# Designed miniproteins, single chains: the designs that were tried, part 30

Each design is a single chain, and the fold is of that chain. pLDDT is the mean over its residues in the fold that is shown.

## One batch from the design tools (miniprotein)

Design m1022
Fold by ESMFold2-Fast:
Structure m1022 (fold): chain A 75 residues (1-75)
Amino acid sequence: SELTEKVRELGRRGLEALRAAPPDDPRAAEDALLPIMRELMQAYEEAKKAGDDEAVELAREVYREVARAVAELLA
């Protein structure tokens, strides 16, 4: 679905933001990931409203992975 493709693209952008972040500035990665997390939450809500169960589960999984990456940067 279009929502599934959007969620996958957001996941790719999240990984790219982690890769592009300067190694001496972990806060730069966090700042880049926060907008992506917001878009993932919006995609999750849209998928729930549309009844797209596959997109809902994918968005939940991708959001958890991005949130874990942010938490790891804060440690």
Scores: mean pLDDT 80

Design m1023
Fold by ESMFold2-Fast:
Structure m1023 (fold): chain A 64 residues (1-64)
Amino acid sequence: MPSSSQVFAQLVQLTNTLDAATARQALTDFTNIAAQEQKTVSSDDAMVKALAAAREWKAKIEAE
């Protein structure tokens, strides 16, 4: 997958129709991948938003 922002957009759509457990695992995996790519990425607005959204979703799932 060439871009984390594109992967994240698809992930969000998928998690809307998936079980909470599956969504949690997918978001965790994506967050780790996005964090690694962020190290070398230019300030891409989509990437920044993807990381912020993933962080929020992770917090919500954790709070359950």
Scores: mean pLDDT 60

Design m1024
Fold by ESMFold2-Fast:
Structure m1024 (fold): chain A 75 residues (1-75)
Amino acid sequence: ATFRDGQAVSGTAVNLATGEVLAVSGTYNASTQTVDLVTSDGTALKGPVTVSGSTLGGVAVSEDGRQFLVRVVLA
């Protein structure tokens, strides 16, 4: 898969403190290698990700400092 700036992505985020799994959607920025995501409960997540095949993965953070393991694919 080819990733580009502003590309729509969707997947899951796992809260690293609680183990809660949330659906996420948002965009990938290839220039900065970051995602800008929103969880199903309306929480905004931002963070660096790495590309592995067709999957983007990394640790994204909310504005209140919660850490989430994110795994997203091209939407």
Scores: mean pLDDT 80

Design m1025
Fold by ESMFold2-Fast:
Structure m1025 (fold): chain A 95 residues (1-95)
Amino acid sequence: SPVLELLHRMKELLDQALNAKTLLEYYELLSEFVDLLMELRSLVPKGSPLHVAVLTIIDTLRNLLLDYGQGKISIKEMVEILKERVDELIELAES
């Protein structure tokens, strides 16, 4: 499935981000993740449970970026939350 292939690529980027040693590496990996998330949004059928879940991750990302900008959450905590959401999305896509 192109959707599953894309989700596994997204998970790999987040796993790399958790092992990143510099803030720049986090930003570069997170930027690639956002690009893949937007590609995923375009591929999933509109109105499907998977489409709803993708829109929820986009909203989650927006809120996490706002919290990060306000100093309420670390970039690592943001990546950990996003990774958990992608793992849930993989399970949903495999169902």
Scores: mean pLDDT 86

Design m1026
Fold by ESMFold2-Fast:
Structure m1026 (fold): chain A 71 residues (1-71)
Amino acid sequence: EKEEQAKKAAEELAKLLAESEAGREAAKGIMRNIVELGGGPLLLKALEELSETEEMREALELAKKIAEELK
């Protein structure tokens, strides 16, 4: 359940990052909110499992950076 929702969120975030500069800023805000609410580990796991494309790998690196900044 939660893992499936995290994978859907990861896919949508990767798409948003790839669309435009405004999409990238929106994705950063959403990722920050997820990490702050304690969803960071689930998001990172989902992005790692989906890291087969360059877009997914970029989303993973950004999520890792946000998680580090919020420690």
Scores: mean pLDDT 77

Design m1027
Fold by ESMFold2-Fast:
Structure m1027 (fold): chain A 70 residues (1-70)
Amino acid sequence: MKVVLTDPEGREITVTLPEEVTGLHLLVAGKETGMLEEVRELLAERGLGPDDVISAEEAKEILLEAQKRV
């Protein structure tokens, strides 16, 4: 799936996630978009680790919520 984010510099970034999203995929996406710490905190709040499988919908919600915290 594709998620459109706005980076901290106001640029639109399209993140392409696989069909089977893991916490590691979200951490990588967070690093690429400057939201690594926010994504890490959101995963921890949800009890999710790097090897946990996450639905595409939940993955999108985590990335959009991380963007609000930047």
Scores: mean pLDDT 79

Design m1028
Fold by ESMFold2-Fast:
Structure m1028 (fold): chain A 111 residues (1-111)
Amino acid sequence: MAPEVAVRVIRDPAARTVRVVVAARDGELAERLAREIAERVEKATGLRAEVRPAESSADPLAQAAIDALGHAYEVTVSGLPDAAAVDAVANTAAIEAGKVAEEAGATLVSP
């Protein structure tokens, strides 16, 4: 069976931050996909992306994904210059996350 993965891209224009929550039933898969997404976002934007385990999220859809799948990692890009940069980075992250999930043979599920 193809592994189920949830990806939630979160825009925070007030904090000048983009977060990507990657959730899966396999913690090693969640970490691997989050790190690959971070690397692709860094290559596409020239910005640094931080990867850390996520046990909770303030975003209700991300929290639902964490609760449903059990393991999650968060990719964070912070220090963005304006709201337009937040939107641009979030759009890039969504595209790259979709490619990473497809290449991994994962099924993207909504929480």
Scores: mean pLDDT 85

Design m1029
Fold by ESMFold2-Fast:
Structure m1029 (fold): chain A 75 residues (1-75)
Amino acid sequence: SAAARVAAARGRLLAIVSEISQKYFAGKTISEEEKEKMLEEMDNALKSMRDAGASQEELAAAENLIANVRKLLEL
C-alpha cells in the first residue's frame, strides 16, 4: 500500500538520523565525505516519501528534521 511505502521511507530517514545522533553523542568525528553521504541518503528517503504519496504534513515534518540535522552537522 502507499501508506506502507511512506512508512518504509520514513523509517529509512529515522534510521540515518539515529546513526548520526549515535556518532555525534559518542563524540566521533564525522568526515565531510560521510556528512555528504548521510545528507544524500536523507534526501533520497524524503524523495521516496514524496513518490509514495506522503501528505504535505509528513513531508514538512521530514524536511524540518533534515534541516535540523544539517544544522547539527554544520552544513
Scores: mean pLDDT 86

Design m1030
Fold by ESMFold2-Fast:
Structure m1030 (fold): chain A 80 residues (1-80)
Amino acid sequence: SAREEALRLSREGAEAFAAGDYETAARHYIEAARIFLEKLNDKAAAGVALAEAARAYRAAGDETRSQELLEQSRRLFQEA
């Protein structure tokens, strides 16, 4: 199911983050957020996934992409 795929991607993102592979972590979290938003209309879950992607980009030193994703996450929580 779409939810199982999104949860798998979130788990893979967490595993990549723990391994220090922050770019891979961010990509997995962004894909999970896309599925939560587009397939499941779950704005809260999408917001969580984007916040995790932002955390990964900050760990990678990419403050600009981190800030953009945090702003998107905040908007999704306001709409949820």
Scores: mean pLDDT 91

Design m1031
Fold by ESMFold2-Fast:
Structure m1031 (fold): chain A 80 residues (1-80)
Amino acid sequence: SLEDELGELMQKILDLFRDSYDNLSPEERKEVLKIMDEVNKLVDQFLNSTDEKEKQKLLEELKKLYEEIQKIANEANKKR
């Protein structure tokens, strides 16, 4: 179900955030927290939606935000 896909994606986002946070600079942390605020807004829109097409679009947008967090985490790891 789309709800199961949301659950799996949110777990991946939270795991990535947890695993990367200590390696981030203060500026990178601020950027990731802004992305997390956008994630929370899209999740709220998903949970309040009754339209399956809208839910699919919101999942695609959430996947893009996950990829943005991955880029920030990967760049932080290169500065080790």
Scores: mean pLDDT 85

Design m1032
Fold by ESMFold2-Fast:
Structure m1032 (fold): chain A 76 residues (1-76)
Amino acid sequence: MEEMRRLAEELARLAAELQRLAEELAKTLSVEEIEAQPEVQALAAEAQRLHEQIEAHPEYAEEAVRRALEELARLR
């Protein structure tokens, strides 16, 4: 339980951080330049890895993914 909770929290945090970084960069950079940023690429890769780990735990996978998507939508 604790491990799955930490993974879900970390995924939500990374998703929110990626969205915040992208939004901040969008003020001065084009979408192509944002996608080329190493920080954006690293966060996206980390979020994908955590998402895959959480999907292995069906009881929490849906909740974690839904929460991460809500955080991403909030930062639009």
Scores: mean pLDDT 68

Design m1033
Fold by ESMFold2-Fast:
Structure m1033 (fold): chain A 80 residues (1-80)
Amino acid sequence: LEEVYKSLSDLERDVLGLVYIAGERGLTVAQIAAALPHASRAAIRRAIRRLEAKGLVEYDRETGRVRLSEKGREVAKIAS
């Protein structure tokens, strides 16, 4: 799990940490963008896609919400 966390970019780690703090309800892309003003919305969408590809987040296209997977929650705890 630490190896997975270390494989993440700074932005991927920031997104993972924000979604972790949000808990089970997750965050929308807009909420993530508001919390990370230094990153473009395009960069945030790419980070979410990369995290989804790694099995660390679930993107609910019906609600527009990003939530941590079980694995993502374990990886995010390493940073806390």
Scores: mean pLDDT 81

Design m1034
Fold by ESMFold2-Fast:
Structure m1034 (fold): chain A 88 residues (1-88)
Amino acid sequence: MHKEEAEKRKEEALKKAPEISSRQSPGMRKVFEEAEELFMEIYLAMKRAEEMLKDPEKLEEFKKKAEELGVNTYLVAFREALDEIRKE
């Protein structure tokens, strides 16, 4: 049941949210708090971004892009993860 799985993933994201939000920009925290409609996509993209950041080659690419754009490395990985999820 996708609803039951979505609820479980929301609970997991809420457990991690204080840790993630404490090191993320205020804008990123506000997205998690206000974007209830997108919460599931955001959660899936966060998990995918974490996996992508475990790849040393991807991590280096994302760091370089983040420096060029003046944003956090995690935001670059998150954007790429969202694109992958939306293609699936």
Scores: mean pLDDT 68

Design m1035
Fold by ESMFold2-Fast:
Structure m1035 (fold): chain A 107 residues (1-107)
Amino acid sequence: SLEEKLQKYQQSIAIAKGVFLEEMYKASQVGGATLEEVIERGYAAGKEVLQQKLDKNAFEIANKILEEMKKRLLEWAARKASFAEFLAELLRGQAEMEEQLKSYLNE
């Protein structure tokens, strides 16, 4: 069903978010790592999970949102943004990704 497909997409996004945060944490433990490097490593890990778990068309939709999230997070990192601002963008991007994939399934 469409509902089951949406739930599977939401679960895949949640797993990717977890992997993104875990990889950011690991990267932050490296001596001399910049916030930009930490974001880049998290982004790469999360993107890989989405690419493996989503079908091609769903991944293309998710990837466009993920690329915009990365740009915003890197811009905020350059401004020494707070951790709360990073979390806000991560949650916003997750919500946008879920809505776009829901729209895709209902087409």
Scores: mean pLDDT 83

Design m1036
Fold by ESMFold2-Fast:
Structure m1036 (fold): chain A 77 residues (1-77)
Amino acid sequence: SEAEIRERKRQLTIEYTARMIQEIGDMQDRILAARRNDPERLDEIEAEELEEFKRRSAELRAEYDAEVARLDAELAA
């Protein structure tokens, strides 16, 4: 039903937001660990973490957009 699809879209947005928050938290934790354990390489590690975050966030966004498009197609049918 339309109500079920709307609820699934809401849940999908919540799940996407939670995954993004988790990715940011994990990245911050790794940078904090690097600052403590390997401070001389911190600039390199931060640059690598930022590059990985950009790639991973693009993948998560593409997955989210694809799922939203699928649900929107179901609403249009």
Scores: mean pLDDT 88

Design m1037
Fold by ESMFold2-Fast:
Parts: sequence; structure tokens; C-alpha cells
Structure m1037 (fold): chain A 94 residues (1-94)
Amino acid sequence: SLLEEVRELLKKIGADDESIELVIELLEKLGDEELYRLAINQAKVPEAVEKELEEAKAKGDQEKIELAEEALKKFPEIVEEFNKNVKKEVEELK
């Protein structure tokens, strides 16, 4: 199910349970594909960065290692802003 896929992807990026349920409710009521795309894109970013980091480590590319580690370090803040923005948008649409 599309809704189940979104729930699993949001859990994977570290979104809180309240934000996940709000996104699911919004998708069911409004069919907002933009919110679904946002969730998918955010879930894919840490996986892509982690893969790049492992490849850079294998090659000894110090510059790429530092860039990938910095991106992963900042990702939790991006997830927190996502959770905050989802709650704000849902309140505005109700």
C-alpha cells in the first residue's frame, strides 16, 4: 500500500510518530502527492550519502569522506524541521 510505504519511509528518516500519522491523514484526505514526494526524497538522501561515504572510504578520498560525514551530521536537523513543517501545514489545512 502507498500509505504503508510512506509510513515506513518516514520512520526510516527518523520522523516522529505524530508527524507520520499527520502525513498519512493528509494523504488520505487530500491526495497530496507533493507531501508523498517530499517523504520519499528525504528517505533516499541518507541512503545515497551513506553509499557515497562507503565508496569514498574504500578509495581513500578524504575530501568526499568529510563532505558525506558533514551531510549525515546535519540530517537530523533537517528531519526536525520536516516534522515541524508537517505539523504546521496540517494545522493550516484543517
Scores: mean pLDDT 63

Design m1038
Fold by ESMFold2-Fast:
Structure m1038 (fold): chain A 56 residues (1-56)
Amino acid sequence: SKAEEILRTWSPDERRAYLKKSDVDTLKKVAEAAAKMGDIGTTIDAISEIMRKERE
């Protein structure tokens, strides 16, 4: 999936930039993919971004 591709190929800074501009549905998919891959940092970043967007 695109989320898994992002997690494998992009730098941490590129991932964070992408998450900040992503919609909630995309962020949920990234969080699920990161959790399945054991990437705790990206999972937390995606969930944090969801919470920020849902407050707007």
Scores: mean pLDDT 77

Design m1039
Fold by ESMFold2-Fast:
Structure m1039 (fold): chain A 97 residues (1-97)
Amino acid sequence: MEMEELLKKIEEYYKNGDLEKAKELEEEILKRVEPLAERLKEAGVKGEPDPEKSKEIYLKAARELGVPEEEIKFLEGLMDYLIERVKKRREEEEKEK
């Protein structure tokens, strides 16, 4: 199952109030990305405080390390999803607190 399908399924679970199922899928995605994240750390790749710039740095480093394009696309999709979730969380926090 590709990243877009997993992310849509997570969004549907959140809309339906199935928070546990949404969290399980998020954990599954994270486990899939963890080996790539470890490889980037071993190569000494360092992100920046700006999430968009960090995304560019990590994707470029992964390509230079010879990571398959399919895995790079999966990482890109995950990073885009996490950035959007952080933005939505900040909007909710501004409404309350």
Scores: mean pLDDT 72

Design m1040
Fold by ESMFold2-Fast:
Structure m1040 (fold): chain A 81 residues (1-81)
Amino acid sequence: SMEEKLKEVEEKLKEMEKEGKKMIEAGASPDEIHAKLNEKYKEIEKWVKENLSEEEAEKVFQKMEDVIVRTLIEAYEKQQA
């Protein structure tokens, strides 16, 4: 069902956020974090294109972009502290 697919993508987004936070805590560079999150973006993008409508896919892509931007800002600030 669409409800189950939306739940699955929310779980994928949460795992993406968790990976970013773990990398920040481990002292990874912003470039390393960006590379890892882009890799996760491509994985989720493939799943989304196969499972969701174009309208729902656009919403997920925006959420993934927001995760990447927020994580990189936090990583950059942490490195300057």
Scores: mean pLDDT 86

Design m1041
Fold by ESMFold2-Fast:
Structure m1041 (fold): chain A 87 residues (1-87)
Amino acid sequence: MDEEFREKMREELKELYEKAKNSDPRGALELYAEAIVMQKKGKTLEEISEEELKKEVKKIKEEIYEAARNEYGLSKEEVEKAIKETV
């Protein structure tokens, strides 16, 4: 169970990473938020409904923007660029 789950998580995270590398900054942040949702829920994207995923991704993106603004004074565009540059 745990090993099978770990393998599925690794495969999906690798796919998200490759998509992020080929995405624009906004798309890269979206995929990064999806990875955080997977880790937070302890579930693969296939185990999360589309509606729940959209809701959680929106929440995580807002939390990232707010934290970056409050801690580092970064705009939404600067956050998106920084995430894109890490992939």
Scores: mean pLDDT 79

Design m1042
Fold by ESMFold2-Fast:
Structure m1042 (fold): chain A 69 residues (1-69)
Amino acid sequence: SQEFLETRDQYLALLATTNDADEAKSLVKALAGEFQLNEEQTNQLEEIVQNQSLSVSERLKLMRKIVEA
């Protein structure tokens, strides 16, 4: 549904922009639970969050591809 995709995109935007490790961990857990992400997807999201070389827009695009897989 539209609301489902909007909620997911809101979590992804927060995850892409957060500078707080505890917030990032909570957001990944929320995404994994609500959108039924597997361990591989969860690990890939954590890797992207830790990569300081990526811009916010690059993080968001990569994260979206992972959750759409």
Scores: mean pLDDT 80

Design m1043
Fold by ESMFold2-Fast:
Structure m1043 (fold): chain A 74 residues (1-74)
Amino acid sequence: SMTDDLVQSADTVLEGVRAAVAQGTLESLRLALEGLRLMLAIADGTPSLPEEVKARIRAELDRVEALLAQMQAA
């Protein structure tokens, strides 16, 4: 289903974010942030998507935003 496809897409995005955080560059974190923001916008527009999936995306978005802010402040 479209919801199942979105769950798989979210898992793929979160895997890419994990790799970008491991890379630890401003560019990799910025790209991860853009991907997470797009995924969250799609998720928020999908009422049938489980709340735990949306919560995972929001948590990772907050984490990446905090890391990027710390790197830009250094």
Scores: mean pLDDT 80

Design m1044
Fold by ESMFold2-Fast:
Structure m1044 (fold): chain A 55 residues (1-55)
Amino acid sequence: SREEELERAYEVAMELLAQHPDWSPRQVLEAVKERTGTSEEIAREAVARALEELY
């Protein structure tokens, strides 16, 4: 489901941001898409939520 994809993408985004604090949001978004295979829409939403949570 969309919710399950978003949850997985969010977890990956959080991991990537912790491992690569110097990456731009676009770099994190592209890495999330590559790792999860999700759509750009879901990856963008996941990265935005992760950034709001951490910063």
Scores: mean pLDDT 83

Design m1045
Fold by ESMFold2-Fast:
Structure m1045 (fold): chain A 81 residues (1-81)
Amino acid sequence: MSLKEQAEELIKRARELERQADEADKQGDYERASKLYREAGELYRKAAELYERLGDDVTAGVYYIAAAVSNLIAKKLEKKA
């Protein structure tokens, strides 16, 4: 509804995908884990863009970092898949 509510829902979904990715990684399913981390990174990026539209550049920066970290983990796992 509001941009803040949309961003919070995206973050909630990203955290759920990270949880699923971590479980896949623990089971040695590196292909699934890397895909889930990339999906989480995309949702964090979208949330960051919404916080930028709200004028909250600090919170936007936090989620841009979260997106970058999720993508870095995905790249590392892709080399094992």
Scores: mean pLDDT 89

Design m1046
Fold by ESMFold2-Fast:
Structure m1046 (fold): chain A 58 residues (1-58)
Amino acid sequence: GMEGAKEGYEAARRAREAGSGGGAAAGFMQDLEAIKSGDSEDGRKGAEAARRLMEAGE
């Protein structure tokens, strides 16, 4: 449900704000790609929101 999408984008935000060594960001993006390929509504929204957070940092 929406909880999955919410957790996804919040996890990405936390990873960025924590300033982890970039490895966490890469691993997180791979996880989001898996969610997107599952074609779930909550997964797609979470992945899109998290992707925006990652791109904003880049």
Scores: mean pLDDT 61

Design m1047
Fold by ESMFold2-Fast:
Structure m1047 (fold): chain A 88 residues (1-88)
Amino acid sequence: SMEELIEETLKKADEVIKRADEVMRQAAKVDPELATRAGRIRGRVEEAKYKAIQDGYEGAVESMKEIDEATKELDRLEAEIRARQAAL
């Protein structure tokens, strides 16, 4: 339903924001630039969450795509952080 997609989008956004905050903390230990990248991903997910709240179902559909892209970017960023930690 429309309501289920909106609720799921908001829940997923909150989970990804929490993950981005943790990635930002880990990134800051190895490279400030990686922490900045995590912060930008966090900001985009915050915007996606706002769209879902303001524009309802249509906003949630667009936001889910942005959240999925942000998740992939965080996966790549976490891999880069791990590689740098292993090279210490």
Scores: mean pLDDT 87

Design m1048
Fold by ESMFold2-Fast:
Structure m1048 (fold): chain A 90 residues (1-90)
Amino acid sequence: SVTVTLTITVNASKQQLEEVVSEAVQIATDKFGSKLKRISVEQLSENKYRITLVLDASQEEAEKAAKELEKALKEKYSSKFDIEIEVEIE
């Protein structure tokens, strides 16, 4: 299995941060489907969340899907507020 970690930082309201996190979880669930073994969400600070995905996939598949998720979130939200996304894969 492969672990994908997304660290999301939003310089906006708590409500907007929660909206981004909720959208990220929904996109991940939709994109990965049956390959998604586990998902966890952890709040690191008022403006920062960590989403951890455990996938039944190859590292290459996980890297591609993680980049697609990052792109989707940035395309949806970067025009609305300042958003930073860090992706780690192991």
Scores: mean pLDDT 83

Design m1049
Fold by ESMFold2-Fast:
Structure m1049 (fold): chain A 63 residues (1-63)
Amino acid sequence: IPDSQLGVRASSIGARVIALMVEKGLSVKEALKELGLPEEVTALPDDTSIQERMDRYVAILKE
C-alpha cells in the first residue's frame, strides 16, 4: 500500500477518533477500541497524541 494512501487512511481514522471523543465522551483508548484498532495502538499511554497513534497504525499496516 502506497505511503500517501496510508496517510489518508490515518487522517480519516484520526478524525473519527476525535469525533467519538467529542460526541460520546470516550477516551482516546476507548475510541480506538470502538474503531477496532490493534492493541499495539490502543495500549499506548493515554497522553500519547492521536497523530502518534495513527503513525503507529500506519507502520503496522505497512508491514
Scores: mean pLDDT 70

Design m1050
Fold by ESMFold2-Fast:
Structure m1050 (fold): chain A 81 residues (1-81)
Amino acid sequence: GPLLSEEEIRQRIKAVADRANQIAEASRGKDPELAAEALKVRTEAAKVYLDLQNGKISVEEAQKRVDELEARVDELEARLA
C-alpha cells in the first residue's frame, strides 16, 4: 500500500483501539470471549502506539502491526454481526 506518515499511522492505531472498544462494549454480557479478544486488540494497539512514540519500533514495523490489528478487528466485527 502507500507509505504512511507517522501521524497517519498514529491515527490508524487510535481508530483500531476505538473500534475494539466498541466491539468489547457490544459483546459485554452476551459473548465474554469476543469481548476479551477485543480488549486484547485494544491493549496491543496501545502498546504499538507507545513503542512507536518511544522509538522502540520503526514506522514501517508500526504500519505492519497496525495492518495486522485492523485485520483482527475486521474479523471480530464479522463475528459480532
Scores: mean pLDDT 86

Design m1051
Fold by ESMFold2-Fast:
Structure m1051 (fold): chain A 98 residues (1-98)
Amino acid sequence: MLKYLRNDALGRPVVYHEDLGEEGLVTPEVKALELWRDEKDPEKARKLLLEAIRKYAPEASEEIIEERLRAIEIIAEKLREGLSLEEAARIAEEELEA
């Protein structure tokens, strides 16, 4: 699904999204796709996602990190239900903004 291509000028990984047919940055939404596809253990998946968030946002508050993890869990659940990444992300935004 994701193929590493390079780091951008800020050191963030740029990947090719085979599901989307385009290049982009690694985001929580993209990590939700990997969680949905590759990882069957939610606890292990959470650790990998936390490490990624900390790596790219090391000064993020605990509240921001918790919000990001919650969004990833919602997106992963909706992707497993057969929704698109765009629809899953929209639902996560709606649930977190409520």
Scores: mean pLDDT 61

Design m1052
Fold by ESMFold2-Fast:
Structure m1052 (fold): chain A 90 residues (1-90)
Amino acid sequence: SPMSPVELAEEKLYEELEKTLGKEVAERLEKAVKDFSLFDKQLIAGTMIALGLAGRPRSIIDEIIELAETDPEKAVEYAERLGRELAAEL
């Protein structure tokens, strides 16, 4: 069956995440955020990619995934805050 534009966007997001942070991180996040909205998936994964490219510690990436696994609302809020903080440093 042909992929929807949304499904294709998610696939490309996880491909870029794997390229930047590795397969283990990409697979763990994909599983953790499976039931999230596309917007929240893009926000979290996009923030993680940006943090990885900026050379931030792996511990911050792991904390985002742990929050996504345990407290979805806090994971979204934390990723949004980190994204804003990183953007302010550019």
Scores: mean pLDDT 86

Design m1053
Fold by ESMFold2-Fast:
Structure m1053 (fold): chain A 100 residues (1-100)
Amino acid sequence: MEEERKKKALELIERGVKLVDDALDYAKASIPDVSERVLALLEAGRRAFRTPEAVEIGLESLLEAARLLEAEGNTEVAKYVRQVGEEAYKLGKEAKELLS
């Protein structure tokens, strides 16, 4: 039972991190000169979502990245990054509950 919960939590964490990895790849493919600040925030979010205790920091990082993208005129990428942050946060919260 306990081992099964830990395995499910890890699978949720891996899914959330993959969503952020996909968002990083999408941003790099869609924006030729994506800012280092945006990339740093997406990388910070990826690291935070690997830690169940830091999922709120992960969400904050992706929401800040989305705001910067929108300010730069990359509205579609900003919308995608925001949605990814919200989904990864949901997965991370479920993982945190399983590990409690």
Scores: mean pLDDT 86

Design m1054
Fold by ESMFold2-Fast:
Structure m1054 (fold): chain A 59 residues (1-59)
Amino acid sequence: GSEAQAHDLVQALKADPEQASKELVYYYQLPEKDATQLLVYVQSDQEAKALAFLKQALA
């Protein structure tokens, strides 16, 4: 479910932050503000916060 997808998306953001953040907005219809916040969490090594945020956003 959403937990596995959130984990995969966090790993994608770690591997290619700019491309993955654009895909979150385009394919997952996340607000640009939310995609930016996720990028900040991942870049500051706050993976647990990024996972919690994605689980809420994808629910």
Scores: mean pLDDT 79

Design m1055
Fold by ESMFold2-Fast:
Structure m1055 (fold): chain A 74 residues (1-74)
Amino acid sequence: SRELLVEQQRVIREAMERLGLSQREIAEALGISQATVSRILDVNIPEEKRPSMETVLRIEVHLAIEELKRIVLG
């Protein structure tokens, strides 16, 4: 649903803000284009142009690992 998509985008954006990570840094870390990261965060993107669920999950996992690193490494 659009509501679930908006909430997922919010969670990702908030995690990026907490970590101080840009869309470019996420793209470089995952080996994807910055345009792909931008499309994942775009609330107005048509469904047919939305990146795959696999790509979204890769971003979420990467952010979770980065948050864990900050807790463990200071």
Scores: mean pLDDT 81

Design m1056
Fold by ESMFold2-Fast:
Structure m1056 (fold): chain A 56 residues (1-56)
Amino acid sequence: SSNAGTVGAPEGVDEAAHRERVHARLHELLGLPADTPLEELLRRLSERNQAEVEAA
């Protein structure tokens, strides 16, 4: 182990946990399978928002 610098990116642990939480929420909210890629999830979410606004 080596301390190359303090200005690092300790985002691995936090990002992984955050991603898992967000993924679980989106999966449940959209009713899509957990294996759905992020890009598809975002597209579906966008379409759902648009339809909701138009149908409101």
Scores: mean pLDDT 65

Design m1057
Fold by ESMFold2-Fast:
Parts: sequence; structure tokens; C-alpha cells
Structure m1057 (fold): chain A 70 residues (1-70)
Amino acid sequence: MTEQQKRAIELLKKAIEAYEKGDREAFYQLVAQALRESGLPPQQQADLLTIIETSEDPIEGLKKAIEYLK
């Protein structure tokens, strides 16, 4: 596991904490930052953000994105 992957996972954990505190704006911003730090191509980053944003449950959408990211 690379340092980029570890940083991305830590940012995703912070995103979950923000959502649990009721800060949905910070949640989406932290998810976007994590995807940028992950080293994924920009198109895949946009696709994953869309999946999370259009999910009825953002946390479940995030879990699917994490499975995709691996």
C-alpha cells in the first residue's frame, strides 16, 4: 500500500466523521480531496463523486467507492 493510498483512506475516515457530525458539505469536500490524493485518473474521480452525490445514502455510496478504489 502506497503513502498516497494511506492518505486517501485517512481523508475518507475524516469524511465519515464530518457526516456523522452533520457537516454534509465538509463530507463531500473531504471525499473529493481523498479521490485527488488517491492518484486515480480525473475521469474516474468525477464518476465516483457522481455516484456518491446521487446516492440516497452518501455513506453507502462512499463504501461502494472505497470498494472500487480498493
Scores: mean pLDDT 75

